# Ledger of designs, part 58: designed miniproteins, single chains, continued (4)

Each design is a single chain, and the fold is of that chain. pLDDT is the mean over its residues in the fold that is shown.

## One batch from the design tools (miniprotein)

Design m14133
Fold by ESMFold2-Fast:
Structure m14133 (fold): chain A 64 residues (1-64)
Amino acid sequence: MERLVFEVDVLDAEAVRRVGERVRELAAQGRLADTEVVLEAGAITPEGARGLQRLGDEVAALRA
């Protein structure tokens, strides 16, 4: 199983968008099911938190 780590100082809407793009690339390659995605953030904005929740739901659906 592969492990993909994202390290960001502040998880804002743009950071969530970049993480989402990488996750969708993995899904398109059929690699998402075999990849553990880890996100490490020093701080989270309200927009980043909402985006992360939506991305989590999207990842769960893609792995189902």
Scores: mean pLDDT 78

Design m14134
Fold by ESMFold2-Fast:
Structure m14134 (fold): chain A 62 residues (1-62)
Amino acid sequence: SREEAEKLYQKGLEALENGDYDKAIQYFLQAAKIYGELGDHGGEFKSRMNALLARKLKAAAE
């Protein structure tokens, strides 16, 4: 559901703020999948964008 996608997105943001990039990527990709299934292209895009950001931050930290 949209509520589940929003909750996963918020968990992704929390993980990102805590520097847990692997968890952030997982949560954002799960949110993107649900948003995509709902046809919420805006939700899908923001989630995929933040997953990409988390991947870049992880790479920069290594």
Scores: mean pLDDT 87

Design m14135
Fold by ESMFold2-Fast:
Formats: C-alpha cells, sequence, structure tokens
Structure m14135 (fold): chain A 65 residues (1-65)
C-alpha cells in the first residue's frame, strides 16, 4: 500500500520535472487513493495544480499537507 503510493509519488514527481503537469495530477491523485494522508502527494498535487493555473485547487491541497 504505502510502497505503491510512494512509487506513484515518484512517477508524479518525474512528470512535474518533465513539465507534464496533467500526468503529474493523475499520478498524485492515484497515490492519494492508496494513502490519503501522503504529505508528498498532497504537496506534489498542489504544485501541479499551481503550474496548471488552478491556484484555488493548489491552495486546498497545501492545507492538507
Amino acid sequence: KKEEAEKLVQEGTRALENGDYEKAVEYFKKALELDPNNKAAHIGLAFAYRALGKTEEADEYLKKA
């Protein structure tokens, strides 16, 4: 469970590094499905949403981190 969520966080981080923000959102959301309190996934999702110009969504996930 946690190991699988961490794998998805790694894939999401890679997508962020590649500028693929939509894919990053997908991976971080999947990580949160497996580990809802995963701080790294909340932070990653917040950064991905901010990069997409969705600042309200980004702020919501930063509060959960």
Scores: mean pLDDT 81

Design m14136
Fold by ESMFold2-Fast:
Structure m14136 (fold): chain A 69 residues (1-69)
Amino acid sequence: KPSKEELEFDTALAMVKLALAVGKLAKESLEEMRERVERVIEEARKNGLSEEQIEELRREGERLLKEIE
């Protein structure tokens, strides 16, 4: 089974994906969608994700944003 830390990361990543799906459905600009992703990342940091996990989350968010472009 994944560790609690892994589950928290997976939850944060799912929230990033959900934020982007909502942004696409709402026809938000790329700038607005990037702002949504940053809010999810900031909440993940407050909830105790490591800086290494935050960097991975940023990397995934930017990859997903580029796919929307």
Scores: mean pLDDT 80

Design m14137
Fold by ESMFold2-Fast:
Structure m14137 (fold): chain A 116 residues (1-116)
Amino acid sequence: KESLLEKLVRLAKEKNIPIYRLATELAGPGDAFLAEEIRELAKKEGVEITDVDEIPEAKTLLVIGSEEVYEYVKEKHPGKVLLYDLRTGKVVGEKDKPFSEVIDEVDAILIAYRPL
């Protein structure tokens, strides 16, 4: 899990892909844990995470989190939405593409947390 997240944060930095953290009541404890892990890794790499209250405008969003957050974003976002499932290492929305090809078409990464 951690090594994949480290690679993700480094790729985001190298490709100038912004990382957004969405405040949503749909975020579960797993989403909160992933957001915190990514936040700490981003801090180490000097990558800024931008907190947002609404889904950011992007042609292609990569969601790192639960299927519940993914479905919510997909229903409301007019562009392409992809889910990276850390349990399986697969991308939902582009089932047969390797992650290395998928990341090249990603315009923004979205993680979620439940506000206090």
Scores: mean pLDDT 78

Design m14138
Fold by ESMFold2-Fast:
Structure m14138 (fold): chain A 97 residues (1-97)
Amino acid sequence: SEEEEIIEILSEYFGISKSSIRKLIETLKRLGLEETLEAFRELAEAIRNKDEEKLKEALQELIRLLEENAVALAMTDKEVLEIASRIVEAAKEKLKE
């Protein structure tokens, strides 16, 4: 499925397990956080296409959305917030390249 391809790409890119990425994506779907789900799709596409400009834009947008969603994620499961925080930190490191 497209979702499993996105999970694989993001897992390899961030160095975060597929199960952790899947748990976050499933939580975002359950909460109806469609803008953040689209940001993950855009990021996976930028990674796949090796588009450096779009990759930088997608990383910045994902950081913004995950930080905006922090309270909603914290209210579901501490593990989901920890996964989101790990993604934000990894994304910030990628932007320092």
Scores: mean pLDDT 87

Design m14139
Fold by ESMFold2-Fast:
Structure m14139 (fold): chain A 83 residues (1-83)
Amino acid sequence: GVDPSLYELLKEAERKLEEAKKAIEEAEEKKEEAEELLKRAEEAYERLKRAVEGKENVGAEGMLRLYEETLRLTEEVLKLVEE
């Protein structure tokens, strides 16, 4: 089954993606650029999800890098549309 600690990382990444998506919905400027960053974050998240589910072998370090990339990209979305 899915490791509980890895599942918690996946849940946090999902939460951050939803936060970024909502921020884009409320954005007045730079929406297209923010949507491109969100797509990249969603790609990192999907790969993280596959790795956590054992469908892709990236190892523990690889999973942490995918988690960090998802968070970094969602943070960039928030900075672009909220600041």
Scores: mean pLDDT 80

Design m14140
Fold by ESMFold2-Fast:
Structure m14140 (fold): chain A 55 residues (1-55)
Amino acid sequence: SSGTEKAIARLQELVKKIEKRIEEAIKDNAPQKLIEGLKTSKQEAEDRIAELKKE
């Protein structure tokens, strides 16, 4: 359980960092490819958190 809690916490921090990067990328009018890549990475981290919470 301790390992799972730490993994969830790390993934939640990763999601926050990706969200900030998405906001900055949109503000900077970054290429659509970059924004979509960041959104995909965020979704993968959120999916992993959801799986860990089912344990």
Scores: mean pLDDT 85

Design m14141
Fold by ESMFold2-Fast:
Structure m14141 (fold): chain A 67 residues (1-67)
Amino acid sequence: GAAGDIAQGLTAIDKGIKLLKEGQELLKEGAKTNDNATLLKGIGNALKGIGELVEGSLLLNKALKSL
C-alpha cells in the first residue's frame, strides 16, 4: 500500500544520505593521505548511496500512483 511504499522509500533515502556522507569523508581522507584504496572505498559508498536514493524515489513514485 501507499503508506508502506512511503515508509520504505523514506528509509532508502535516509540510507542513501548516510552512505553519501560516509563516501565524502572517505574521499576527503584519501585525498589528504594520497591513499587510492580509501578513495576507491569513498567512490563505492557514493555509488551505493546513489542506488539507495534511486530506489527510494521509485518507491515514492509508486505510492503517488496508488493515491
Scores: mean pLDDT 87

Design m14142
Fold by ESMFold2-Fast:
Structure m14142 (fold): chain A 87 residues (1-87)
Amino acid sequence: EEELLERAEELLREAALRLAETGKFEGEVTASLALMGLEVSELEEDLEERKENLKRLARLLKKKAEELGIEEAAELAEEALELVEEA
């Protein structure tokens, strides 16, 4: 279970970095907020709360990636969401 959450966190970090690479203000802002949320999530000892936080981050990153047309970031966020749901 923890290994699935760690993998999801890695995928969400990659998605955030892909958004930051666009050089678009909205992508950079969303990436910064997501990376901050991931740091908080990694410190969360309550697995249920950690799962809910990761699901929220995944949905946020997927939505922004779709809005910006960054297909790879959207796919990474969707994969992360699936891993959190299976955890």
Scores: mean pLDDT 81

Design m14143
Fold by ESMFold2-Fast:
Structure m14143 (fold): chain A 69 residues (1-69)
Amino acid sequence: LTETGLSTEQQQVVVRETRWAIENPDLPDEEMRERIVKSLLEAGLDEETARRVADAILQAVKAQLEMDK
Protein backbone atom coordinates (compact mmCIF):
# COMPACT_ATOMS: atom_id res chain seq x y z
CA LEU A 1 0.00 0.00 0.00
CA THR A 2 1.42 3.35 -1.10
CA GLU A 3 1.11 5.74 1.85
CA THR A 4 2.98 8.92 0.91
CA GLY A 5 2.12 12.46 1.97
CA LEU A 6 0.23 11.73 5.22
CA SER A 7 1.35 13.46 8.43
CA THR A 8 2.21 11.42 11.55
CA GLU A 9 -1.12 12.47 13.09
CA GLN A 10 -3.04 11.40 9.95
CA GLN A 11 -1.19 8.06 9.88
CA GLN A 12 -2.14 7.48 13.55
CA VAL A 13 -5.81 8.16 12.69
CA VAL A 14 -5.61 5.59 9.85
CA VAL A 15 -4.13 2.97 12.23
CA ARG A 16 -6.75 3.76 14.92
CA GLU A 17 -9.70 3.58 12.49
CA THR A 18 -8.40 0.35 10.89
CA ARG A 19 -8.15 -1.27 14.34
CA TRP A 20 -11.62 -0.01 15.28
CA ALA A 21 -13.11 -1.36 12.04
CA ILE A 22 -11.56 -4.81 12.61
CA GLU A 23 -12.97 -4.85 16.17
CA ASN A 24 -16.49 -3.87 14.95
CA PRO A 25 -17.11 -6.14 11.91
CA ASP A 26 -20.89 -6.30 12.56
CA LEU A 27 -21.43 -2.65 11.56
CA PRO A 28 -22.89 -1.95 8.08
CA ASP A 29 -20.24 -0.99 5.50
CA GLU A 30 -21.87 2.40 4.86
CA GLU A 31 -21.87 3.39 8.56
CA MET A 32 -18.28 2.21 9.01
CA ARG A 33 -17.16 4.13 5.91
CA GLU A 34 -18.93 7.33 7.05
CA ARG A 35 -17.25 7.18 10.48
CA ILE A 36 -13.79 6.61 8.97
CA VAL A 37 -14.27 9.44 6.44
CA LYS A 38 -15.39 11.80 9.24
CA SER A 39 -12.33 10.96 11.37
CA LEU A 40 -9.98 11.49 8.42
CA LEU A 41 -11.61 14.83 7.54
CA GLU A 42 -11.20 15.94 11.18
CA ALA A 43 -7.50 14.95 10.89
CA GLY A 44 -7.10 17.38 7.97
CA LEU A 45 -7.45 15.16 4.91
CA ASP A 46 -9.43 16.48 1.94
CA GLU A 47 -12.72 14.74 1.11
CA GLU A 48 -11.36 12.91 -1.97
CA THR A 49 -8.32 11.53 -0.10
CA ALA A 50 -10.41 10.68 2.99
CA ARG A 51 -12.85 8.66 0.85
CA ARG A 52 -10.01 6.79 -0.93
CA VAL A 53 -8.26 5.98 2.37
CA ALA A 54 -11.57 4.88 3.96
CA ASP A 55 -12.26 2.57 0.99
CA ALA A 56 -8.74 1.09 1.32
CA ILE A 57 -9.30 0.48 5.05
CA LEU A 58 -12.65 -1.22 4.38
CA GLN A 59 -11.09 -3.45 1.70
CA ALA A 60 -8.27 -4.45 4.08
CA VAL A 61 -10.76 -5.15 6.91
CA LYS A 62 -12.99 -7.27 4.63
CA ALA A 63 -9.97 -9.27 3.42
CA GLN A 64 -8.89 -9.91 7.02
CA LEU A 65 -12.42 -10.96 8.10
CA GLU A 66 -12.80 -13.30 5.08
CA MET A 67 -9.53 -15.06 6.01
CA ASP A 68 -10.90 -15.64 9.55
CA LYS A 69 -14.05 -17.41 8.25
Scores: mean pLDDT 75

Design m14144
Fold by ESMFold2-Fast:
Structure m14144 (fold): chain A 78 residues (1-78)
Amino acid sequence: GDQELQQLVMEEVERLVKEGEKYKSQGDYKKAAEKYREGSETARQGSQASTDPQISQQLQEQSEKLEEEAKKVEKQGK
């Protein structure tokens, strides 16, 4: 159900965030931003696929936070 969807989406998001953090620690801000955007898109798609309003809202908020983090990291690369 939607709980299983949320778990799978969050596991993929966590994987992408960890990859982004690794690139950020290496000074590769462009690749870090790309990974955060991939995480944001994954969470956004999960939100749209969910029929539970609470789960949809939580995934939407996660998507927005990751897009903001990607923008911040991208600015660091200039």
Scores: mean pLDDT 84

Design m14145
Fold by ESMFold2-Fast:
Structure m14145 (fold): chain A 80 residues (1-80)
Amino acid sequence: AEEERTERNRRIISYLVALAEAIEKGDKEKAERYRQGLLELTDGHIELSDEQLEEVARQVYDSMTPEERKKAVEEAEKDL
């Protein structure tokens, strides 16, 4: 149970970082796929607008090192 929650949280973080990267690159299709993936991972419990979600994603992205960002994006891309 604890390990399953940790893995889900890790996926959520990876998707947030990948969403921020897709927005930065102007990849609207990937950004939309990551938004949908985040809704699925949270069982629809995300009560954030698209703009609020993008802001949270940016904050998470900016809090990470380049190496952490790369790893998170690679993990999220495997789930696309």
Scores: mean pLDDT 77

Design m14146
Fold by ESMFold2-Fast:
Structure m14146 (fold): chain A 59 residues (1-59)
Amino acid sequence: SAEEKEKEEKKKKAIEEALESLRVTIHRLQEAGDFERAARLQAVVKEVLEQLKELEELG
């Protein structure tokens, strides 16, 4: 339905904003020398991006 499409669009926007926040956090961790945590968060970002791609393919 149209309502479901609107909810999906808002959810995608929220995920995109969360990804941007994660990228900022990764940069801060790298500046602090916490490369282990930065690498783990980069893996999470990659996984979320792959999930977004699957959602786009589902329509």
Scores: mean pLDDT 79

Design m14147
Fold by ESMFold2-Fast:
Structure m14147 (fold): chain A 75 residues (1-75)
Amino acid sequence: MQELAQKVFDLAKELASKPNATKDDIKASTYLNQAAMALLKGNVEKAIEYLRQALELTKDPEIQEKIREIIEELE
């Protein structure tokens, strides 16, 4: 759980720091931070909800793929 939460925090940071980050990418990074916090609390269902919200908002295909991989690890 802690390692997976760290991966999600790192994704949030990566997305927010991109030169071409859109407003939706910044919102997605906020949902990724909330997902990571949910994972640290052991709330897997809530983490998946936040990950899906981030996936829907971001248009970065690399970030989308990484989010999908994390969701698959949790399911």
Scores: mean pLDDT 83

Design m14148
Fold by ESMFold2-Fast:
Structure m14148 (fold): chain A 59 residues (1-59)
Amino acid sequence: MAADLARALALLDVYGEQLGASPAQIDEARRLMEELLAKGVSASEALRQAVALLEKQVG
């Protein structure tokens, strides 16, 4: 879990930068990912939903 979380957070930061997301938008997506993980959602699924949020906010 911890290793998967660290990897997912790193990937979220990279994807956010590539999409041109602001630091505030990336922080909001990170918070969503942490909330989903707390509810038992997998790191990969939480990352997918966080990326979708970033894409919606940027596009």
Scores: mean pLDDT 80

Design m14149
Fold by ESMFold2-Fast:
Structure m14149 (fold): chain A 80 residues (1-80)
Amino acid sequence: SAEEEEEKLKLLEEMNALGKELGAILAANADSPDFEALLARAREILERMLELAKKLENGEISVEEARKGLEELRAEVAAL
């Protein structure tokens, strides 16, 4: 439906925003002794987000499942 298409695009936009937030966290911590560990965790989150976006775009998962996955990724970013 048109509503599901709009929600799908919104989720993809929110994923893009979360990716930018990860980039900002990395930039803020570039001189940290923990930077390499932070970068590794950020890469894992980004890879999972990319997989989630691909599955959503390909219709392999529902909008509801994608939203749940994004909420889990947001929690992990907040814990960085």
Scores: mean pLDDT 87

Design m14150
Fold by ESMFold2-Fast:
Structure m14150 (fold): chain A 64 residues (1-64)
Amino acid sequence: MAEEELRRIAARKGSDTVTALEVAKIAEKYGIDPEEVVQALLDHTGGRTTVTLEEAIEILKKFL
């Protein structure tokens, strides 16, 4: 579900990365606070706004 949507976004870009904004939009669709997810991503990456697909999925799973 949320993981599949992230995978589709990465595939459409021809990349294995997603932005914090893209992850936040998916989180919001699934009833997760987008601000909390963005904060968790920034903490995980040391302030990067672009993350690998695997990093994004791992962070989202903690909220699901």
Scores: mean pLDDT 79

Design m14151
Fold by ESMFold2-Fast:
Structure m14151 (fold): chain A 60 residues (1-60)
Amino acid sequence: SKKEEIMKKIREKVFELAGLTAEYIHALLSGDEARAAELQRRMDEVEKEIKKLMDEYNKL
């Protein structure tokens, strides 16, 4: 169903965000400020994608 397709996409993006979060924490602990800033931007993009997918899911 359309809902199942969107749920799969949300799950994939949530896993991507979890991976980026782990890398972000590692960058912070390592003092790699440039890497942390890059990862934070990528996390923001993925969070926006998740929000759009959740909005689409809620309209079904």
Scores: mean pLDDT 88

Design m14152
Fold by ESMFold2-Fast:
Structure m14152 (fold): chain A 83 residues (1-83)
Amino acid sequence: SEAEKLIEEAERLVLEAQRLLKQGDYEKALELAKRAHKLAMEALKLAETKEEILRAIGVSLEAIGLAFEAGLKLGDLSKAKAP
């Protein structure tokens, strides 16, 4: 289904955002996490099965957590670069 395709893409972006966070690329990690959340929300709107709904919600929550962590790291880096 269209929802399943969006869920799979959102899951892929979450995995890449996690990888970027581990590598210290917080700006790109934040961008991909935000994109994953957007796709998960669209998938939830199109979801036709309980499994699709639960997966879309799960990916959305993971994306929110990653965006929050990346955002905090970016704030810390901005403070560290200030004289």
Scores: mean pLDDT 82

Design m14153
Fold by ESMFold2-Fast:
Structure m14153 (fold): chain A 65 residues (1-65)
Amino acid sequence: AAADAAATRAGERGDEALKFVQEVRKIYDELKKKGKEALDNYIKENENTVVGRILKALRDFDEAG
């Protein structure tokens, strides 16, 4: 029962997080089309936002891979 309840709650939060990450990935792709400077400037200006932090993580992952 406890494991099933935890899995259900994790699934609900996972779905919301996945939708949010997919929206941020669309922003990331659009900024990349505009060039690295546009992406870097957006991240710098939005560094204190959740979106900016996720974009920074995506950029850092892309640069590392």
Scores: mean pLDDT 73

Design m14154
Fold by ESMFold2-Fast:
Structure m14154 (fold): chain A 65 residues (1-65)
Amino acid sequence: AREYNERGVRLAEEGRLEEAVELYRKAIELDPRYAEAWFNLAQVLARMGRHGEAAAYGGKAAELA
């Protein structure tokens, strides 16, 4: 789980936002309680203009933190 989150952060830093989303989703699939991965997914979705999805995943991160 943490390895996928770390790779997602690197891809997001490179501006590869869609690929970062995929890796954060894999991190969440392996560890659904990984609040940081939910938060990072929400942040990347917000950067992509997908504000509705970002709000939903951000809320989930806050619930788990």
Scores: mean pLDDT 81

Design m14155
Fold by ESMFold2-Fast:
Structure m14155 (fold): chain A 60 residues (1-60)
Amino acid sequence: MHAEIARITSEAVDLVLAGAPVEEALERARRRLEGVPSLTPEQREAATAAIGEVLRVVAE
């Protein structure tokens, strides 16, 4: 897994644990992924989907 994706995932999880809505945390993660020049569009889409699933579980 790309190290930047892992860091962005961790940031999004921290936001949800601090009380942010899942949708807001996921939107911020998507924007952070856009700032990573080494990721392809396909990798960003896959990472966004994976982060969304993690946040859904954490928000319970």
Scores: mean pLDDT 80

Design m14156
Fold by ESMFold2-Fast:
Structure m14156 (fold): chain A 71 residues (1-71)
Amino acid sequence: ATPEELVEQAKEAEELGNELEKQGKYDEAVEAYQKAIELYAQALGDNHPDTIATQVKLGLLDIKVAVSKVP
């Protein structure tokens, strides 16, 4: 895929993650954000603002998932 196509796919995955998070489907949202990060990193690199912003969202969500799981 072209870098432009990868960015479009990353935005779709990020939006899906946002929707899943709103539904409380945190595990599925984590998967969607991980996919978005991979696509942004491939298109724009690890240090791009869009890549970093999505990584921050995933980090915050990972904390929510960890807190929601009982031992």
Scores: mean pLDDT 79

Design m14157
Fold by ESMFold2-Fast:
Order: C-alpha cells, then structure tokens, then sequence
Structure m14157 (fold): chain A 97 residues (1-97)
C-alpha cells in the first residue's frame, strides 16, 4: 500500500538523520568539545561527519538498518515521537561505542 512506502521513506530519513547526529556527538565527545560555538566550527564538524560516512559506508548502512528496525518496533508499541527520538539517540550511542 502507498502508506507502507511512505512509512519506509520516513524511517529512512529519520535513520539517516540519527546516524549523522550520532557521529557528530561522537566527534564532539572524542575531541572534548561540549558545544559547537560558531558557524566555522559547525562546518568543520559536518565535513568530518561526511568523511566518516564515506569511509564507513557498509557500517553506516548496517546502522541505518538497525535504526529502521528499532523505529518499526517502537511504532508498533505506540511510543510517542519524543520517546522515539530518545531511543534512537541511545541506540546510536550504543552502536558507536
């Protein structure tokens, strides 16, 4: 059904965003940076995220698949969007550890 295709596209988008966010947080943690204070620093971190994504395409794809499966499980359980975002962040921290 068209709704199933729309859900898959939504899960893909959310999973991709979660991966980018998780990698960004890992870089900040490794470099001891609590916050990105300016646009130049933000650009540098985004460039590092892009480099990591390119170097680890296969691993990133597996992480995205795991996040999509988690999203499907949480949606079946009727978990609210705010809690879903929290669960995805926790899963990303686990997968990047």
Amino acid sequence: MEEEKRKEEKYEEIAEAAVVHGILQQIQKEEGVLEVNNEEEEKKYLEKVEEILEKNKEKVEKIKEELKELLKELEKEGVKDEEIAKKLAEKMEELLS
Scores: mean pLDDT 72

Design m14158
Fold by ESMFold2-Fast:
Structure m14158 (fold): chain A 75 residues (1-75)
Amino acid sequence: SAEDYIKKAKEYLKKAVEAMKNGDAEEAKRYADLAIRYGDKGAELAKTPEQKLEAELEAGLAGIVRGVASIVASK
């Protein structure tokens, strides 16, 4: 369901941020990629505007974290 995908997106986003705090940019990038995929899937399956907005927000935030993690991992 959309709720399950949104929940997973939120969970992986939290793990991506925790990995960044621990200095593991590569792990943060992997978790952020998962959060984006689950968020995008949640948005596709969303039955209400609220679910779609929440899923898109999680995916968007994960995209920002992914971008930062990618820069840190590269340098």
Scores: mean pLDDT 86

Design m14159
Fold by ESMFold2-Fast:
Structure m14159 (fold): chain A 58 residues (1-58)
Amino acid sequence: SVEETNEYAVKLVREAEGSSLEEINRVIGEALRLIGDTTGKELLEKRKQERLQELLLS
């Protein structure tokens, strides 16, 4: 489901906490490749932008 896919993507980003920005981007890219649903892709892209912004500014 979209919810499960989104939770999975969020988990991957969380597990990359403390990693380099390049590593985080790679992990997010892998998560995007696993999403077949358009809605899930859009939600993941939004969360990716939000999380990267937080990591860069926090």
Scores: mean pLDDT 61

Design m14160
Fold by ESMFold2-Fast:
Structure m14160 (fold): chain A 78 residues (1-78)
Amino acid sequence: AEDLAKAREYAVKGISYAHSGDFEKAAEYFEKALDYARKAGAPQEAIDHLERAIKYAKEGKVDEAIEHANRALQILAA
């Protein structure tokens, strides 16, 4: 409930920062999303995609970071 909602909220914020080119904030918000997804007991596939979103955001690979974050959101919304 609350942890899952926060995971989704922070993933969306991370995507917004990635779109604006703020890679450091994108990675930070994806890390917050990952923390709440873990607390919520989210599927491992969603966890894996959030970890990849963090990695690609830190590497400045915006399109890959957004792709993995969107995939995580799709799983978290199921």
Scores: mean pLDDT 88

Design m14161
Fold by ESMFold2-Fast:
Structure m14161 (fold): chain A 83 residues (1-83)
Amino acid sequence: EKEREARLLLEKAYRIGKKTLSPEVAKQLEELINKAIDALDAGDYKTASEYVKQALELAKKNGASKEVIDNLEKARKILEEMA
């Protein structure tokens, strides 16, 4: 269930990020994670991985916690391995 694991990691990253990031950054993170999940559901693991990479760059730029970054990195690794 690699797809489920990736989805849960993305959902966890957003849940933590939403509590700690500004509302504007949290909204941008939500949009990128939703795009990644949509691509994952379509079986487009490469596109999903690219959106997670964008979410990681946004998270790092805005000082997201290590836990948010770690969950996004784990999700990206799973998606890249499935591509």
Scores: mean pLDDT 87

Design m14162
Fold by ESMFold2-Fast:
Structure m14162 (fold): chain A 95 residues (1-95)
Amino acid sequence: MSLEERLKKMIEQLKKIRDFLEEMLAETTDPQLKARIQAAIDTVKEAIKLLEKMLERGEISPVEFTVLGLLIAGAVFEANWIAKQLGKEPIEVEF
């Protein structure tokens, strides 16, 4: 798999997480949970932005890749925790 194909796949998976979080935000009435979902959406949007910059440059630094991995892991964990609070199935993502 090329670097470009891998970055595009990661962007696609993050957009899937973003859309899932936005659906949960629309269904939630708890203001504390809404704030938490919004923070998770903001984190996912920043990760997408970072990946798009990497794709535009055609290069990736080891440090940027490590930071990205941590952001993605945190976003998936948070999305699945929120899903559990709302009685929803966890999101299936592949990176």
Scores: mean pLDDT 82

Design m14163
Fold by ESMFold2-Fast:
Structure m14163 (fold): chain A 80 residues (1-80)
Amino acid sequence: SALLEAIKDSLRLLVEAYRDDPEELVEQIRELLRTVIKRYHLSKEELEEIKREIERLVADFPPEVRERILAEVERLIEEA
């Protein structure tokens, strides 16, 4: 969907913009996901696709940073 592609594009831009600032990156991803989850009725399939995209985007990050980002994403999806 156009919405899903826009979310994925936004995530890619955030990862590139805040690659050297993991604390801010976690905050920016949190704000984006909270906004889209609250405003749009995303299906479980769409939420899993978003999670998979984030996993791909942060695959080259240090394990500690990657685990923090993925844990926050998983928490937000479970709360949706």
Scores: mean pLDDT 84

Design m14164
Fold by ESMFold2-Fast:
Structure m14164 (fold): chain A 70 residues (1-70)
Amino acid sequence: SSMKEKIEKEIEELTKENQEKQKKLIEEYKKKYAKTPEEKKKELAIEFTVEALLLAGEWFDKVAELRKKA
């Protein structure tokens, strides 16, 4: 198999792992949000957004590094 095929498979696996992490993060924050006082819900939503973007950024960086090896 070509190096490109190996890299594509590694990207697919990383994507699946990242999607599972994002799903767990979403479910965790949904539970926190339901129990959070109204006056603190905006802060919790911002916190969630930051954590979600950091997870997305981690995936993007790892994919970019793998693509450089192609």
Scores: mean pLDDT 85

Design m14165
Fold by ESMFold2-Fast:
Structure m14165 (fold): chain A 77 residues (1-77)
Amino acid sequence: MVDEDEVRLALAEIIAGIMLANSKPMTLDEAARLTAKAVGVDPEYVRRVLNGEAPLPEDPTVAEAIRIVRDALEKVK
């Protein structure tokens, strides 16, 4: 069985996949909200990190999830 952190990372990859597959680009706010729900943190904090206004969190799983979503956002620009 995968641990809880692996599930959080899988959810981030699913969010990234949806962003890349959709013909309508996902907004930064929508990506932040979905990522925050997946990893259990504040959506405003995630939005700030995705926008480069805040550093990545100390939690390696949350940091990796945000990186996955950030990379997808860069590809859909």
Scores: mean pLDDT 75

Design m14166
Fold by ESMFold2-Fast:
Structure m14166 (fold): chain A 92 residues (1-92)
Amino acid sequence: MKEHFAAELEETKAALRELVKEADRLQLELKKNPDNKELQRKLATTFTAAKLLASLIELAAGKEAAAELLKELAEEAKDPEIAEELRRLAEK
């Protein structure tokens, strides 16, 4: 990998990890307040951003590398629904 793209790829991976942690947190809060439309919207937006970053990682590092990262993040996720969505994203 070229040095410039390697650094940006690592930053993109870090951003994906942060979005997954935020989605996990929002999902747990939403389970306590299921009718909270603002939490529903924030979770949907956060997960959309995570999917876009996963696609960027796939484009930059390849499909297998993106899938391995998503599976790793699924294992770290505290909410089983977030973990399942990450596994589905890893499979395409």
Scores: mean pLDDT 80

Design m14167
Fold by ESMFold2-Fast:
Structure m14167 (fold): chain A 73 residues (1-73)
Amino acid sequence: MKDYVKEAVLSILLAGSYFEVERAEKTGKEEDIKRAEELLKETEELAEKYNAPESVKKKIEELKKRLEEIKEK
C-alpha cells in the first residue's frame, strides 16, 4: 500500500527544518531559533506517529544538536 505520502510529508518537514536551522545559524535571531525549534518538534512528533526509520530520527537529533550549538554561541 502507498506509504509514500507519509514519506513525502516527512521529507518536506525535514527539509523545512534544515532550512530553518540554517537560517537561525546565519541570523542568530531569537525568533529564527524559536521557529526552527517549533518546526523540528513538529517534525519529530510526525516521525514518531509515522514510525519513521532510524535514519530519519538520527537526522532530527543532528538538527537538535545544531540548534543547541547556536544557543551556546
Scores: mean pLDDT 79

Design m14168
Fold by ESMFold2-Fast:
Parts: C-alpha cells; structure tokens; sequence
Structure m14168 (fold): chain A 78 residues (1-78)
C-alpha cells in the first residue's frame, strides 16, 4: 500500500511540475504526496488526496491540470 501510494504521489507531483504550476502549488502537491505515503488506510489516502486537490484549486491551478495529474496518479497506482 505505502509503496503504491508513494508512486501515485510521485506521478501526481511530476505531472504538475511538467505543467509548470507555481512553486507554492508544487509544495502543496509534495506535502500531499508525503501525507498519502504516510497513510495507514485507503480512506486516509483518499482524504489526503482530496485535501491536496482542494488546496491546488484554491491556489488557482486549472481544473484540467489537476485532473490530468489525478489520472496520472491513478495509472501509477494500478
């Protein structure tokens, strides 16, 4: 679980980095990745992910970019 969550988080952060989001948004994504990797259950992973997505949207990251990053994370988790 932890290794899969780490890979998913890494894919999420890498997708956002390639999209050229702000340093502040990248820090939020990296914090979210670390929280997901430290999660003890699937529910905690989902909560950390949802919180991270909300914070990125609040920072003005376009929904399309966040959606692409989420899809990349999902593919890495599979």
Amino acid sequence: LADAARRAGDAFVETLRKAGVSPEALQVAEEGRDRMAAAKSREEIALAFAETVKRLLDLGVPLDIVTEAAQAAGRALA
Scores: mean pLDDT 80

Design m14169
Fold by ESMFold2-Fast:
Structure m14169 (fold): chain A 72 residues (1-72)
Amino acid sequence: SKASLEKAIKAYEEALKLNPNDAEAANNLGNAYAKLGRLSEAVQAYKSALEIKPNFEEAANNLRAVLEKLGV
């Protein structure tokens, strides 16, 4: 549901405030934004995951998929 996705976003935002190098939390934040159709925010979250972990294949694939939806 939208409510559960918004709750997940808040949880991942708090996790990243406590541990800014949590690439998995950044990727999961991107997934939650993407499911809500908040594609620009999803892009920023996936880019953050890749800045933390450059070889994070899941985040790279997710970023590409979202950019394709945005027409870039």
Scores: mean pLDDT 88

